# Designed miniproteins, single chains, continued (6): the designs that were tried, part 10

Each design is a single chain, and the fold is of that chain. pLDDT is the mean over its residues in the fold that is shown.

## One batch from the design tools (miniprotein)

Design m20336
Fold by ESMFold2-Fast:
Structure m20336 (fold): chain A 94 residues (1-94)
Amino acid sequence: MLEEVGTHPVAGSPAPTWRADSAEAMVEAIRRTAPAVVERAADERGWPEERREKLIEAIEEAADVALKEAPDAASAEEKFAIELNKRMTELAAE
C-alpha cells in the first residue's frame, strides 16, 4: 500500500487540525508508548540490555526528526516510521 499513495492518504489539503498540535501529539504518543513496547519485546525475546538501550535511542532520534520535519500528524507518523527503520538497520549492522 505504501507505493500506491506515496506516504499518506491526505495530500495536506483538509488538515488544519493536524498542523502543530497533532504532529506534537503524535510524537508524544509514540514516545510515551514505544519504550514500554521495546522493554516487553526485549524481555520476551531475551534481548540483551545493550540492544534495548540502542532501540530506545533509535526511537528517540526518529521521533525528534519526525517532530522537526513533519508539518502534521500523518507526516510525523510516516517520517517516524522511515527514520526508525533507518536506525534499526544501523543497529542490526552494528
Scores: mean pLDDT 67

Design m20337
Fold by ESMFold2-Fast:
Structure m20337 (fold): chain A 89 residues (1-89)
Amino acid sequence: KAEELLKKVIEYLKKAIEALKKGDIESAKEYLLKAVKYLQELIEEKGLTKELTEIGEEIANAAKALRTGDIETAIEHLKKALELAEKLL
């Protein structure tokens, strides 16, 4: 269950990064909302760990960068979130 939720977080982080690289900001935002949803479900199942907190912080920083139009910074934060999530597999 937790592994499947983590795989969903990873899937939507990858989709968000690819959407941003293509300039599809609207799709990227939708994928980020899904990543946050599955991350929250994972936190409910496993508890709030330092690693899950760090993933959430990187996603939040990416969302902030998107609101200010800083796409390069948003991609950087999402890549960090993805790396952290993949290390938990």
Scores: mean pLDDT 87

Design m20338
Fold by ESMFold2-Fast:
Structure m20338 (fold): chain A 71 residues (1-71)
Amino acid sequence: SSSLQEALREAERRGQEAMKRYIDVGKSINLGFDAIRDGASVDEATEIALKYGREKGLSDEGLELVRQSVR
């Protein structure tokens, strides 16, 4: 039925959006770790990671997770 197909498409869209959010959080954190490896302070690395996360459209909750993870 068309209703079932619509429900499946909506579930796939939500799954893709959730996956993209997790990927972008991970990429933001990795940029912070890369900055630390390259000699940046934790504070500088956190600012780099948060800037990338904001540019990717992460929520405040996603940005807080990035901030807490870059150490």
Scores: mean pLDDT 85

Design m20339
Fold by ESMFold2-Fast:
Structure m20339 (fold): chain A 101 residues (1-101)
Amino acid sequence: AAPEVKIEVKGDESPLVKELKEAAQRFADALAAAGATRVEVKIEYNEEKGEFKLKIRVEDPAAGRVLEMELESEKPHMTKEELDEFARRAVELFRRMAAAA
């Protein structure tokens, strides 16, 4: 059966959000190619609230295992610079995880 890949991005349209979506897609494709049967990535970038959320779920039913990773901004009222820095770190995290898959 084909792997189930779902990427959902909710937030303000920005170059960083687009870069995040591209990095998340490469990560999901790499894990699916490595044998994951389900990869789900949810990203929320909210400049008005100063809030960033990232949820990653990877399933390997053959091993009976589910890996979940959740990253959330420490404070809801982060500045744009702090949000952008957090988003850049998330891009690097996706790139590193894709390379490790």
Scores: mean pLDDT 73

Design m20341
Fold by ESMFold2-Fast:
Structure m20341 (fold): chain A 59 residues (1-59)
Amino acid sequence: KEDLLKKALEYLKKNPEEEVATEVAKELLKRGVSEEEVFELLSKVVGEEKAKEIIEKAK
């Protein structure tokens, strides 16, 4: 799980588009990553407010 989150973070740093971040969030949630862990990951790239928006779209 930690390796998956690390790879997702590096990928999003290189591809910071909202559409890409939303797709990554959907994939992580589908793989059983918690909403809290996905939020922390997205917040590091796009900030807390945008991370909440992306997670809501990913549900």
Scores: mean pLDDT 78

Design m20342
Fold by ESMFold2-Fast:
Structure m20342 (fold): chain A 71 residues (1-71)
Amino acid sequence: SSAKEEAKKKIEELIEKGKEAARRGNYEEATKYFKEALELAKKYGLEEEYKKVLEAETEIGVELLKEIVLG
């Protein structure tokens, strides 16, 4: 459906924006983008996209923890 296709594109855009915000150290902004992406994936039953958002969040969480522990 067009609605699912639009949701997939939006989720991809939100993941990119979240990663970019995190790269700038703006974790609050990154979290907002990832939350929006997760809600959209949940709303449209997009399991694979939901998984991609969780993977991106995990990657960022690991990098942040590494900065705190090793910095």
Scores: mean pLDDT 83

Design m20343
Fold by ESMFold2-Fast:
Structure m20343 (fold): chain A 98 residues (1-98)
Amino acid sequence: SSMLERERAVAYSAANILKSGGSASELIGEKLVEKKKEEAKKKTEEAKKIGEELGEKAKKEGEEEIKEAEKKAEELKKIGEEERRRGEELLRETEERL
C-alpha cells in the first residue's frame, strides 16, 4: 500500500510540473506578442516625429514583427497544450495501473 501511495504521489508531482510548464509556455507567448505590439507603437510614434514616410515604414515593419511574434506564440501554445496532455495522460495511466 505504501508503495502504491508513493507511485501515485510521484506521478501527480510530475503531472503538475508538466501542467505548470504548459501554462508558462502559453504566458511567454502572450507576453512576447504584447511586448512587440508596444515596441511597434513606440517606434512608429518616434518615426512620425521625424517624418510621415518614416512613420509609415516603421508601422509596416512593426506589423511584420507582430505577425512573427504571433506565429511564435501559436507554436508555444501548441507546446503548452502538448505538455498539459502529457500530464493528464500520466495521471490516467498511473490510476489505471493502480
Scores: mean pLDDT 81

Design m20344
Fold by ESMFold2-Fast:
Structure m20344 (fold): chain A 93 residues (1-93)
Amino acid sequence: AKITPSHTVLQANVGDSITLSATASEEVKRINWSKDGKLLILNTKLVPGVSSRFSGSGSGTNFTLTISSLKEEDFGTYTFSTELGSASTELVK
């Protein structure tokens, strides 16, 4: 099974809204999105205490993380993790 991110590196500016996506080569049942090791999204649900600027969506093999109104603190490494493996995107200015 293979996980493919939409980007390995994505460049953006403070104030932008961005979408990261990931595809799995076969259907996945457990997914999460994290940033620098901190959990943001479990399946498609926002983790309590995480900013509402983050949202997760998707099912089966296609998943997205949307971040609205990017802040300085939002830059870093985002990891999409499943029972089949993981993939990371580095968000840079």
Scores: mean pLDDT 85

